# Designs tried in a protein design run: designed miniproteins, single chains, continued (2). Part 72

Each design is a single chain, and the fold is of that chain. pLDDT is the mean over its residues in the fold that is shown.

## One batch from the design tools (miniprotein)

Design m6653
Fold by ESMFold2-Fast:
Structure m6653 (fold): chain A 73 residues (1-73)
Amino acid sequence: MQVQLSLTGLDKELAEKLAKEAEENGATSSILYREKNVLGITGLDEELAKKLLEEALKNGAKGSLVIDGKLIF
């Protein structure tokens, strides 16, 4: 299963926390520090991807989730 998560509008601290959590679970992450921070994550489990997406959305960020090449969110 291929899971791709893209998040935008994160605070620096939240972006770094979500990236670290993803990496600890074997995913690959990248953060682009801009006026609105962008975090890209690949290689997550579907459940973890959904949790990270929900946490980001709860904090006012925007996100998109792609699983096996299909846009889920």
Scores: mean pLDDT 80

Design m6654
Fold by ESMFold2-Fast:
Parts: sequence; structure tokens; C-alpha cells
Structure m6654 (fold): chain A 82 residues (1-82)
Amino acid sequence: ATFFDLHPELAYLKGKTLADVKKLLTPREFSVFSLLVQGKSNAEIGRVLGISEVTVKTHVASIFKKLKLNSRAEVVALGRVL
């Protein structure tokens, strides 16, 4: 089975690239998303981007809502197929 067979809610991203995902997110949200797909924690993302961990959590929640993601594991797995 493909990644999208296991995650049918994400099938709308089948054939999409990171550049296509970037169009769905704000520039700041895309910066956070790029670090999330690398498996970085909210604290690590905050250090890299120079923002608080609380601000990172707000961006993560927004990204999950916009991309219809349900877990950090789905973000990492999606990043491997984009």
C-alpha cells in the first residue's frame, strides 16, 4: 500500500510537491512545517526561527487545521513522500 492508501484524508496531496503545500500556508507556517517534516520538536523549531515555543504551538495547530493532519507522525511521513 502507498502512503496515501494508509492516509486517505491526505489523498488530496497525492501528486503534490512541497512547493504546492507552500501555497496553502503562510510563509511563517511553511517555515514551521519544513522543520516539522524533519522531526524537530516545538522547542527546537522555536530556537531555529527565534520565536517562543508557545508561538510554534499556535502555528502547528494552524498547519494541522489547514492541511487536515491529525498527528506529528503524519507530518513526518507526509514530508517523506512530498
Scores: mean pLDDT 78

Design m6655
Fold by ESMFold2-Fast:
Structure m6655 (fold): chain A 89 residues (1-89)
Amino acid sequence: HMEISPEELERIRKLAREIADTLLEAYFDAVFEQIRKELGLPEDATFEEIIEALKEKGYSEKFINLLKQDFESYERWRAERAAEEAARA
């Protein structure tokens, strides 16, 4: 059995966290890119423009509200990461 030192385990955990954060960012970027493509919007379309296009195409208020909640959660997560990074710099 391989025994990992506490210091080595901490380094591995930090790397795994950075990988997870990168995957989470890529996931949300891919979701919003796909929504823009589905709605025929430019690649740089803002979240507000996405919501407006969804309303124009007759998507339900429930769906739009869920998407807003997901976006707000992602923005809070991103801000939290930025604040943690600034606090440790």
Scores: mean pLDDT 73

Design m6656
Fold by ESMFold2-Fast:
Formats: structure tokens, C-alpha cells, sequence
Structure m6656 (fold): chain A 75 residues (1-75)
């Protein structure tokens, strides 16, 4: 998969998360996938945006896997 496609999918997932009220399990799943795709794309600005939104999700719904992903990317 190309880095451009990974970036596009991650951006779309982040927009979906920002624009819609989602159930907790869906918010966590979307945030996790967006974060992983942003990481694989290597786009630093996209990674920062994904981390910021994942932190907002974690404030509402603490999830240990998502928390560890955020902590790993902040290093």
C-alpha cells in the first residue's frame, strides 16, 4: 500500500471521528486505526493530529491499547 493511500485513509478516519458522534467502541477502533495508518505513512503532522484526537478519545473512554500506542508515538 502506498504512503499516499495510507495518509488519505488516516485523514478520512480522523475527519469521520471529528464530524460524528460515535459509540465508545467505535471511537476507540477508529482512533486506533487512524493512529496506526498515520504511523505507517510517516507523516509527522498527521501523526501529531492522530495523537491529539486519540488523547481526546482516551479522556472519554480509557483504553489500555490505545493509551500505549499514544505513549509510544510521543517518544
Amino acid sequence: MSKELLKEIAERLLEYLEENELPPVVKVAVAEQALLLAKESGDEELIERAVKLAKEVLKEYPNPILKKLVEELEK
Scores: mean pLDDT 80

Design m6657
Fold by ESMFold2-Fast:
Structure m6657 (fold): chain A 72 residues (1-72)
Amino acid sequence: HMALEAMRKAEEEAKARGLSDVQATNIAVAEALRAIADEMAEEYAKKHNKEIGSVEGRDKLVAEYLRELREK
C-alpha cells in the first residue's frame, strides 16, 4: 500500500523532529492523500495507455478517473 508506506514515513519523520502525535498524524494523513492521488493517476494511465509525465499530468488523470467513477 503506497498510501500506508507514505503515512508511516511521514509520521516517523515528524516524530523524529519532536512534533506531537496530533501533528505527526496530520502530516501522515496529508502524505497518504498525495500517495493515493499518485496511485489513482498511475492506475488510470495504465488502463488507458497514457503516461503521467508531470504533476499537472497526474492531476489531470486523477480528475478524469474521478469523473469516470462518478459517471459509472
Scores: mean pLDDT 69

Design m6658
Fold by ESMFold2-Fast:
Structure m6658 (fold): chain A 72 residues (1-72)
Amino acid sequence: MDEEIERLKKEAEELKKKAEEAIKNGDLQTAREYLSKLGKVISELEELGAYEEAEELKKQADELMAKLLKAE
């Protein structure tokens, strides 16, 4: 369980970086795809009971989504 949570946290961090880079490059479609995948990782963390990690990632995902929407 803990190893799966750590794997999902690392996957989420990579997805955040890729989404942020896509937003900076104006690739809004790619950014949306990465944010969608990030949302799935957050859901998996909640299913595993990692609520604190999921909540922190949700806040970061919300900030990235706000940046994406402003870029449109």
Scores: mean pLDDT 82

Design m6659
Fold by ESMFold2-Fast:
Structure m6659 (fold): chain A 110 residues (1-110)
Amino acid sequence: AARLAALRAAAEAGRVSTEVRVKALSETELEIEIVRTYASPEAAEAGAEYLRLAQPLLAELLAAEGVEVTSFEVRVDGTTVTVRVVLRGPSVDHILEGLALAMERLAGWV
């Protein structure tokens, strides 16, 4: 908790922009691409480490809502961090509801 909070604070301090793209791959699969730009490569690496460390917790919270993380990829290119996540559930609407609940719970823990 304390280490995740510190990494998040360092990443947030260096964050310049965030773009989110959502693509339905099927009726039961959703791809989310998040592109974050940071002020420095050091802030980008802190952001990437935070996302990698938070992933198991997010996956557990999503599993509680019946949503499976089938793919999770974090890439760093200079000051840019790209996260690609593929989620599977009973429907795209169910995945979106489960993601919203998981994100709210994750925010409450950090």
Scores: mean pLDDT 79

Design m6660
Fold by ESMFold2-Fast:
Structure m6660 (fold): chain A 100 residues (1-100)
Amino acid sequence: MDKKSFEVEVKPGQRITLEVENSGTGTVVVTVKDEEGNILALAIAQPGEKITLTFRVPPDVRKLTVEVTAVSGSAKVKVILRDEEGRILAEEEFELTNTS
């Protein structure tokens, strides 16, 4: 199982749009966590799926950790986080292979 992560700086109370595009052959799970490890958003993208989720940053949260996990096959995943004005806060592309 291959796993990648990145961090995004945010403002408390900010509304975030998470976009996940999986152009690989396997299933991908994208999890967004706060500094305490609480899950704020979770997307499961099958091959060829494009998922869009919106969530709000809790009070006093200033950093998010985005974890991308390939649970099967090979994944080519694009992850974009946007603010409420549509501005890109983070854009990352990963190639993941399910390796034991």
Scores: mean pLDDT 82

Design m6661
Fold by ESMFold2-Fast:
Structure m6661 (fold): chain A 58 residues (1-58)
Amino acid sequence: GKDEKEKLLLEALEAVYNDDLEKAKEYLEKLGVDTSDIKTKEEAIKAILEEVEKLFEE
C-alpha cells in the first residue's frame, strides 16, 4: 500500500544521504523504477522526488 511505498522512499533517501547509491537504486527498483540512467546521488534524489510526487497525485 502507500505506507509501504513511503517506507521504501524513505529508505532510498537515507541510502542516498549515506552515499550508498547502490542501496538507493535497490529500493527504487523495489518501487518499479528503472535505475539504469541513475549514475549520481543527484539523479537518485530526482528519481525519489518524482516517485513521491506520483504517490501524492493519487
Scores: mean pLDDT 80

Design m6662
Fold by ESMFold2-Fast:
Structure m6662 (fold): chain A 61 residues (1-61)
Amino acid sequence: SIDDLKKKSDELLKKNQELGKQAVQALKDGDYEKAKELFEESQKVNDEIMALSKQTEELLK
């Protein structure tokens, strides 16, 4: 349902914000490997957000 997609999108947006904070902290700590992993996870979350956005548009036809 549209409500389920909206809830999932909100959860992914919150996760992406948290990953961003953790990546900045890892860079400040000099943990470049952790920062790289967090960046890769953030890209995957962004891909999921884009996919859900497209699905939502298709349902609103």
Scores: mean pLDDT 82

Design m6663
Fold by ESMFold2-Fast:
Structure m6663 (fold): chain A 55 residues (1-55)
Amino acid sequence: GLVELLLSDDPLVAARAASKLLENPDPELVQEALQALKEKHPQDPLVKTLENLLE
C-alpha cells in the first residue's frame, strides 16, 4: 500500500507515495503513515506535513 511505498529506500518512490497520500488525506491512513515514518525516519520533513494534516 501507500505506507510501504512511503517507507521505500528510493526517495523518488517515497515522494510519489507522499504526493498520493496528500492528494487524498484519509485521517486513518495519514496516522498510520505518520507512525511508520516517525519510527523509520523521524527527521523527514514529511513528518511535519503529516502532523499538520492531523491537526
Scores: mean pLDDT 78

Design m6664
Fold by ESMFold2-Fast:
Structure m6664 (fold): chain A 66 residues (1-66)
Amino acid sequence: GEEILKELEEKAKELVKAAAEGDYEKARELGRQMKELASKLPEEQKPKAEEILKEAEREGVRAIVS
């Protein structure tokens, strides 16, 4: 539900922050947790979860490379 989407958004922020701080182990753990949460969502909300995951991955890579 909405609560899982909010948790995904919060974990996405933590993942990007961890990656920017060089805590790659924490970033990987958060990414794994986000995938598990996304799998529990109703079908109608899975596309939004995929967008959150995609954005987190993109921003995480940007934080590491820059």
Scores: mean pLDDT 77

Design m6665
Fold by ESMFold2-Fast:
Order: sequence, then C-alpha cells, then structure tokens
Structure m6665 (fold): chain A 76 residues (1-76)
Amino acid sequence: SDEVLARVTAAFRAAAEELGLSGGLVAVALGKMREALAQNPYASAREFVERALRALLESVGLPQAEALVERTLGHL
C-alpha cells in the first residue's frame, strides 16, 4: 500500500542517514522496496522490514544491512 511504502521509505532514509549511507545504492534499494511492496502483500511497514528488508539490502549490495534493518525498525 502507499501508506506502507511511505512509512518504510521515511524510516529507511533516516536509518541510512544515521549510518552515513547515501547515493546510488540507497536509491537502488528504494526502487527495489517499491517493487517488492507492489508485488507482495505486507500487512504493515514493520512486517515488510522484519521479513524482507535484510535480503533486499543484501541483494543490492548495501553495506551494514543488519544495522540498516535495526535502525529502520527504530524509526517505525
């Protein structure tokens, strides 16, 4: 849903900023999150982050995937 995408996007951007991450890989991860949420039903932003975000970040090659997931959960 648009609400889940907006919540995840805001939380993830805050987490990435806290960890000093920016640029092309962050943009790619945001695009992949949009794709994943369009293709799969998630009941909430938290469910998406807990079940899917780590694997998505690892597939993109973003460093600190574990810390990004933890910080993103903290912003929800």
Scores: mean pLDDT 81

Design m6666
Fold by ESMFold2-Fast:
Structure m6666 (fold): chain A 61 residues (1-61)
Amino acid sequence: MSEEELVEELMRRLGLSRRQAEGALRLFKEVGPALAARYLVAVGRLSEEQAALVVELFGRL
């Protein structure tokens, strides 16, 4: 999966804007998928189920 495909999947499945999806990808690159997902749940942007999907999608890069 390419980074652009990941951004489009985040927008499609989670209802994120392109800017939000690109921000999530940047956070993944800086701190890894588990910490990025945990942070997004902690700040109330994602549910735990959505965070699990994000971790799965990041693992396909």
Scores: mean pLDDT 75

Design m6667
Fold by ESMFold2-Fast:
Structure m6667 (fold): chain A 79 residues (1-79)
Amino acid sequence: SSQQAADQLTYSISTMEKKGADEAVEHALEALRYAAQGKVEEATRHMEKAVELAKKAGVDQDTIDKLRSSLQYAIDQAS
């Protein structure tokens, strides 16, 4: 559901902020912004960059999976 996706995204962003993954957070927010505009290709690029930067910052795999799933849900709703 949209609420579950929103909850997963909120959790993932909060976890990334606590780990100092500020650039990953910025790209996650850009992915949401582009998804809201129906710009699927741009949203997908920012989602992939957020995932890459989160991995480099040492964010755990469960948090990264929740981030990807919630952002993909937002992108799919825009399609």
Scores: mean pLDDT 86

Design m6668
Fold by ESMFold2-Fast:
Structure m6668 (fold): chain A 86 residues (1-86)
Amino acid sequence: EEERRREVIERVAEFALKLAQKYVDPETAQKIVEEVRRLLEEGRVDEAFAAFEKYLKSKVDPFTAEVMATLLAMEYALARREAERR
């Protein structure tokens, strides 16, 4: 189960980096991804998505930040569903 959890966290972190890099500078994107990864590793899933939205809101418009956070939450749900099939 640790293997599957690690796989899910890594996939979500990679997706978060790709999303953030489109809208913010590389340094800010890296900080966002590090916080999201940390919270996911701690099992604080809802807080991870809230942190992602909060960081993006400091750099992009609130609507774009909300959409990006929603896409990240969907990626997490899909990654978990795929891992559970194995």
Scores: mean pLDDT 81

Design m6669
Fold by ESMFold2-Fast:
Structure m6669 (fold): chain A 133 residues (1-133)
Amino acid sequence: TEEEKRRKLEEALRLLEQARDLLGQALRLVETADRNLSNDPSNREKSLALAGQAQDLLTQAADLLQRAARLLEEVGPEAAPAVDLARDALGYANAAVARLSHNPDNLRATAKLVRRALDLADRAAELVRELLA
């Protein structure tokens, strides 16, 4: 029913907005860690600690993006563009987690992946708002 679709869209939007907040926090941590490490190599231990915090936030954001995509799939074909954006955002968030796990010193590449995830999640949220209008 239209009421069931609206409730799923509202829940998906809530999850996307929460994921965006976590992605934004992770981006700030990664960018701070990159700047500190680039300016002074003695900051490596502090940068790795910030990267670890960012990895935790990215893992949480990935779970929220996965849940949002699943709810949007249940809405039907009208939400397909938002599903694609949420899945792409999830892909970039997972790539950022993998990058931090494999090479925690490559913070600039990780920041680029997080920015892409954030942009895609933002676009997905905007499409969901349009579906709710």
Scores: mean pLDDT 90

Design m6670
Fold by ESMFold2-Fast:
Structure m6670 (fold): chain A 87 residues (1-87)
Amino acid sequence: SSADLAQAQRILAKTRAALAGLRAYVEASDSFSPAQKAALLAAIDRLEQAVAQAEQLIAQGKYQDAIQLLLNATGQFLEQLRQIFAS
């Protein structure tokens, strides 16, 4: 539906913007250890890959699949952040 498309596009755009800001912050910051910085950038790369996959699902008209992929990938990203800062 047009509502599902609009929701998928909104989540996609917000996720992209958040990732771009987070990447810039991590790259500019001296507050992280080299290992934490590498792990954070790797987690960002994985979520950016999920964003690209979600865009392909949207192009195929699979809006609910795109939404679920983005939500699941975001959940995995948050768990990766928890693990990085638990050490």
Scores: mean pLDDT 89

Design m6671
Fold by ESMFold2-Fast:
Structure m6671 (fold): chain A 68 residues (1-68)
Amino acid sequence: SSLEQLKKLIAEHAAQLLEKKLLDEYSKVDPNVEVKVTPIDEETLEVVITIGDKVERFTIKVEDVLKL
């Protein structure tokens, strides 16, 4: 349905916004930082931040990203 397609687009957009925001913030500390944000469903994003051999992984709600 068009509503399901819209929710998917919102999650993808939120993922791109968060990825850019985190990359901008962490690159000030380490220029070799890698950030990957991927939607795992219409309401939840997975965040992976890599700095050298250190990897941090967590999940965040799409609604919380859109409040940032």
Scores: mean pLDDT 85

Design m6672
Fold by ESMFold2-Fast:
Structure m6672 (fold): chain A 79 residues (1-79)
Amino acid sequence: KGEEYEEKGKKAFEEGKYEEAVKYFSESGLEYWKQKDYGKASESLKNMSKVLEKKGETEESKLVEELAKQLEKKAEEAK
């Protein structure tokens, strides 16, 4: 579930396993989005963006950050 993937993503990021971290944060964001928890989905994508930046994938990092901002806006509108 979203929480499990988020924990695995954080662990992979701390271990320098950036590809695994991207995968887990992506899965976490998707699971939260399915649950309509757009705030947590946005947080998972922000974490994914940070990992992409560490990998030097600057353009992908920016695109994921922009998607996270859209989900954050959607979470605010759902209040």
Scores: mean pLDDT 82

Design m6673
Fold by ESMFold2-Fast:
Structure m6673 (fold): chain A 71 residues (1-71)
Amino acid sequence: ATVSVAGNVSYHEIRDGRAINTTTLVAQRRTSLADRDRVVQQVQQQADDQANRLSQQTGGDAYSSVRSVVS
C-alpha cells in the first residue's frame, strides 16, 4: 500500500478592485503506510508556514489543507 500526501495553500488578494483567489501546491509526496503520520506532519507544517507567509504578504486570508490517500 502507498500513501499519497499533498499540501495546498489557498488565499484571497484584492488587486485593482478585483478579487483574486489562488491555490498553490506546496508539497507532494508518496510514502508508505509506516511513514504516513510523519510525512503528513511534515507537509502540514510546510503548508502552514506558507499560509502564514502569504497572509503577511497579501494582508488577506490564507489557509492550509493537507490530503492523504491510501492506494
Scores: mean pLDDT 79

Design m6674
Fold by ESMFold2-Fast:
Structure m6674 (fold): chain A 58 residues (1-58)
Amino acid sequence: TLATSLSPEQEERQLLVIKGANLLIDGDEEGARALLESALDPAVVEAVIASAREQAAR
């Protein structure tokens, strides 16, 4: 674990990623998308969701 001081925006982004991952695990893809889109580039959001769908489809 790296001990780094994060700005409030960086901390919020990390918390949103954690929340988004929990929503995806729970099967709430729409909720995860809405949450992630508020903090991440749309291309990154699409890649994350596409990856989760691909894993679920195996």
Scores: mean pLDDT 71

Design m6675
Fold by ESMFold2-Fast:
Structure m6675 (fold): chain A 67 residues (1-67)
Amino acid sequence: DLRAEAERVGREAFEALKNGDIETAEKYIERLKEIAERSRAEGNQVLADTIERAIEELKKRLEEKKA
């Protein structure tokens, strides 16, 4: 279930960011991109859009921690 996997990976990425683990957060963001691509390939654009929105929010928080 891509939705369940995306939810789990997204949660792990957010926790990594909270702990200041930038490298782990970047790894999970890349995994979310893979899940979004798979969702789109399966015709589930709503799920892909939801994951992409989460990726953008995570990237924004990641850049704030680097600044």
Scores: mean pLDDT 82

Design m6676
Fold by ESMFold2-Fast:
Structure m6676 (fold): chain A 55 residues (1-55)
Amino acid sequence: SAEEFRKKLLEEMKGKSPGEQLQLLAEEYVRAVREGDEERRRAILEMMEELHEKM
């Protein structure tokens, strides 16, 4: 699910700088686009927007 995926990404981002977190999200976004996973793509986009607001 998108929620399960979001939680997994948040755990992977733990202890990373904001720039490193954005890089991770950008890589996952490209992967989701390539796989045609619209639900996952939207979840990543929301996370990137949230992180960008903090920078």
Scores: mean pLDDT 79

Design m6677
Fold by ESMFold2-Fast:
Structure m6677 (fold): chain A 62 residues (1-62)
Amino acid sequence: SNEEREAKALELARELLRAGASLEEAVKALQEKFGLSEAAARRVAARAREELREESDEESVG
């Protein structure tokens, strides 16, 4: 399903960003690996970046 593909794309985007990839590098990887449009890949990558920023604050408590 499209939802499953976007979930996998989000996971990859988080891994790439954690490894120090830029947002644009993540967008290109998502387009190549999952066949997402540029707009969809940008939304997923931006969401992954925001989630990682929020998770860092959460993980500091655990």
Scores: mean pLDDT 77

Design m6678
Fold by ESMFold2-Fast:
Structure m6678 (fold): chain A 85 residues (1-85)
Amino acid sequence: MSEAAKAADALEAAIARARALGAERPEYGAGMRLGLGVAGGTVPEAALAALSPEARALGEEVRDLAREAGRLGGPAALARDKAIG
């Protein structure tokens, strides 16, 4: 499997987990959206600091995975774009 395919799978898995957690606790959904926004350059990094430690950790994980996916391109960039909307 290519690095781009692995990055796409990791990002999609993290987003699926964040959506499942967000259905139970809205703060996890907010962390996911803020992490994607930071990776996309539309949200300041400081916005993650307003979250609980657990939601912030998830937002930072999603941010880092989305940044890596964008850097690698191909299937990873497509997964990132789909996640951002």
Scores: mean pLDDT 79

Design m6679
Fold by ESMFold2-Fast:
Structure m6679 (fold): chain A 78 residues (1-78)
Amino acid sequence: MSPDERIERLREHAEEHRRRGDLLSAAESYLDLGDVLAESGRYDEAIRYYTEAERLARQAGDDELAERARRNRDRVER
């Protein structure tokens, strides 16, 4: 699967989980999306999705996932 195809599929999965109120699965999908975008050099987009992953993870009560999203964002913002 090409990076662009993976990005599109991850975005679709994240939006579907978010639409259904599955905050934890949405946060995990946005974190994965951020990682693929960062690996592709698309840092501004990666930062956006890491920010959403952190927010949704905190709403779901998963502080470890939120901390992971924040750390990944910090690495691409530097």
Scores: mean pLDDT 84

Design m6680
Fold by ESMFold2-Fast:
Structure m6680 (fold): chain A 92 residues (1-92)
Amino acid sequence: SLLDEIARLFERAAELLEKASKLSNPIDQDIYATLALLQLTVAELAAKNAGREDVAKRIRETRDKVVQLINEKKFDEAAKLLREEAERYRAE
C-alpha cells in the first residue's frame, strides 16, 4: 500500500540519521542528513502521485520538524520521530 511504502522510506531516512549521529565529521553528517531528507521528498512525491494531498501535507510537516532537529545536530531525536511516524503509517 502507499502507507507501507511511505513507512519504508521513513525507516530508511531514520537509518541514515542514526548513521549520521555516529559520525564526528560534519561533512559526512551533512551527506547522510541530505540523503535522509531525500527519502522524505520521495515519500511526499509518492503521496502526491497517489492523489493523497492529506498525506503529502503530513509528510511536509514531519520533514520541517526533522530539518529543525538536523540543524540542532539532534540526529537521534530526528530518527526516533521518523520511526514513530513510520509505525503510525503502518497502523493505518
Scores: mean pLDDT 91

Design m6681
Fold by ESMFold2-Fast:
Structure m6681 (fold): chain A 70 residues (1-70)
Amino acid sequence: TEAENQAAADYLLGLEPLTREALTALGAEPELIEEILEEIRRAAEAVAAGDWAAAEEHARRADELLERAK
């Protein structure tokens, strides 16, 4: 349901402070951290809208950026 999609999106967005802290602790560049978090936010927005294709694409982009953080 739309409510379930919104709950999933809220869960993902709620992980932002923990994700930021973890990436900062690993020494990732601030610009790269913000790019990763932006893709996660866009994925969450797509989930809330029920657009799973867009959510998958943004999640894929976040994963590619995470590989660059290593």
Scores: mean pLDDT 83

Design m6682
Fold by ESMFold2-Fast:
Parts: structure tokens; C-alpha cells; sequence
Structure m6682 (fold): chain A 65 residues (1-65)
């Protein structure tokens, strides 16, 4: 539980750092990220970094648009 919460927090910080708006939700062992419409390059960079965070914490990542 604590690992998925920390992963979700770090994923939220990635969205802020890349300048994208995203909704971050926790569903069991999965972090779900829903991106608001934004710059495609910023979304792609944010998604890549979020995937790396999820892998580091051993949690699943689901990306929605």
C-alpha cells in the first residue's frame, strides 16, 4: 500500500515538472494516470518518466487520454 501511494505521489510530481495536467488515481496495485489535452511532446516525456517511476516501485501503470 505505501509503495503504490509513494509511486502515485512521484508520478504526480513528474506531471508538474513536465508541465502537464493529469489525474492520478490508485486502484489496488495499479496507478492510473489520465492526461488532460496538452503538448504532445510534454505528455510523451511525462508518460516515459512515469513508467520509469512505476517500474522502480514495482507497481502497474495505466495511461489514459
Amino acid sequence: MEKVEEAARQIGLVAAAEGVMAKVEIEGDTVTVTFAPSDKEKIERAAKRMKEVAEAYGVKLEVKF
Scores: mean pLDDT 81

Design m6683
Fold by ESMFold2-Fast:
Structure m6683 (fold): chain A 70 residues (1-70)
Amino acid sequence: MLAEALAQLAALDAETVARGRELVAAGKEEEAKRLLVEGLREVADILAAAGLDELAAAARAQAEAGEAKL
């Protein structure tokens, strides 16, 4: 259901931002970047489960591009 997917995305975003801020504050910027790539893969899974296959594919492509630059 789209509303449930949006709630899951909002929760994931809040958790990822909080963890990312902690990593950056600790000087672990490369770990923060890897966390963002993981977050994009989880976003893709949530979108795919909601039937938003084009958006899920875009999120997966972003994660793969981000990982290749790490």
Scores: mean pLDDT 80

Design m6684
Fold by ESMFold2-Fast:
Structure m6684 (fold): chain A 59 residues (1-59)
Amino acid sequence: MSREELALAMARREIESLVEKGLDPEFAKETIRRTSELARQGRDDEVRKLLLEAEKKVK
């Protein structure tokens, strides 16, 4: 598995967990799309930042 594929799989798992905790599904869907794009560019640090921002949106 490529680094890109691994990063994307991990991001999806984390976002799915956040949806279970109350994250808006529409926001989660957009976040998955953004993490996919960033992972494709090799920007793993920005993927991590997006996941932290998603966590903050759970209420």
Scores: mean pLDDT 76

Design m6685
Fold by ESMFold2-Fast:
Structure m6685 (fold): chain A 75 residues (1-75)
Amino acid sequence: AEAAREAALLLLEQALATTTNPELKEYVQRALEALRAKDYEAAIEHLQKALELDPDNTLVAGALRAAQEAAAQAA
């Protein structure tokens, strides 16, 4: 669970640093906060919204996959 969570955190920190879209930044920031709190359900929800906004964002897609893996391992 920790390794997958750490991977998601790193990908989202990178996405936050590289994006210029304010709406995408907001969803990424909310997902990052949820992952730090180990609220995987909220993190996945925010990441799905981010991916709807930018479906080609590979960092967000990777973070969503990692968050889903962390959630499955934590259950």
Scores: mean pLDDT 82

Design m6687
Fold by ESMFold2-Fast:
Structure m6687 (fold): chain A 89 residues (1-89)
Amino acid sequence: AASEVVALTVEDVTLSNGKKVRVSTAVIRLPDGRYRAVTVALDAETNELLAQVARTFPTEAEALAATPALAQEVLDAINKGEKRLIANP
């Protein structure tokens, strides 16, 4: 079975330093019935990958509920100058 995108959230955020960041979270149904939430933050000016995080959940509801926290995690990492890079499978 193919993976299916069940939700997509996109937000544009201006950081305290004036940097504009696009944060996108996709919730994907996996072939095994689990759900993967993937959040990617790009520099809106340069398209540079600034941070990404991914987590897998047993239910769609848990993956959807995690979306705001994942978005905040990548924004916090960027604000702190931390690299939050998780290899995409």
Scores: mean pLDDT 80

Design m6688
Fold by ESMFold2-Fast:
Structure m6688 (fold): chain A 61 residues (1-61)
Amino acid sequence: SRLEEAKARALAVVDTALAAGYSQEEIDRIITAIENYLKEQGFSDEEVAEVRAAARAHAAA
């Protein structure tokens, strides 16, 4: 689904940032940018919140 693809892409971006040594604050800014992008693409607030939760959990692992 579009939502599962969006989650997978968000997690891949987070993985790349973690591997590059980005701080948690920098990763939080990247996640916010992803949220804004998804809203512009027509994702619902609920879908955006789900992607955010997945990305934040992945960054904290």
Scores: mean pLDDT 86

Design m6689
Fold by ESMFold2-Fast:
Structure m6689 (fold): chain A 54 residues (1-54)
Amino acid sequence: PATFAIERYADYIALKKVIEGKKVEVLNPEVRERAEYYGDIKAKELKETLEKLK
């Protein structure tokens, strides 16, 4: 479903955002806005997970 696609893009964007400090361009602006929102949440989760893992 659409939720699956958005979460997948959010994970990709979050990873790029954390590592490169930049957002990845997406084709669909609606998906982009939602992916960025979820990306922020995922980026925070990744940050905490990495800090605990190390």
Scores: mean pLDDT 60

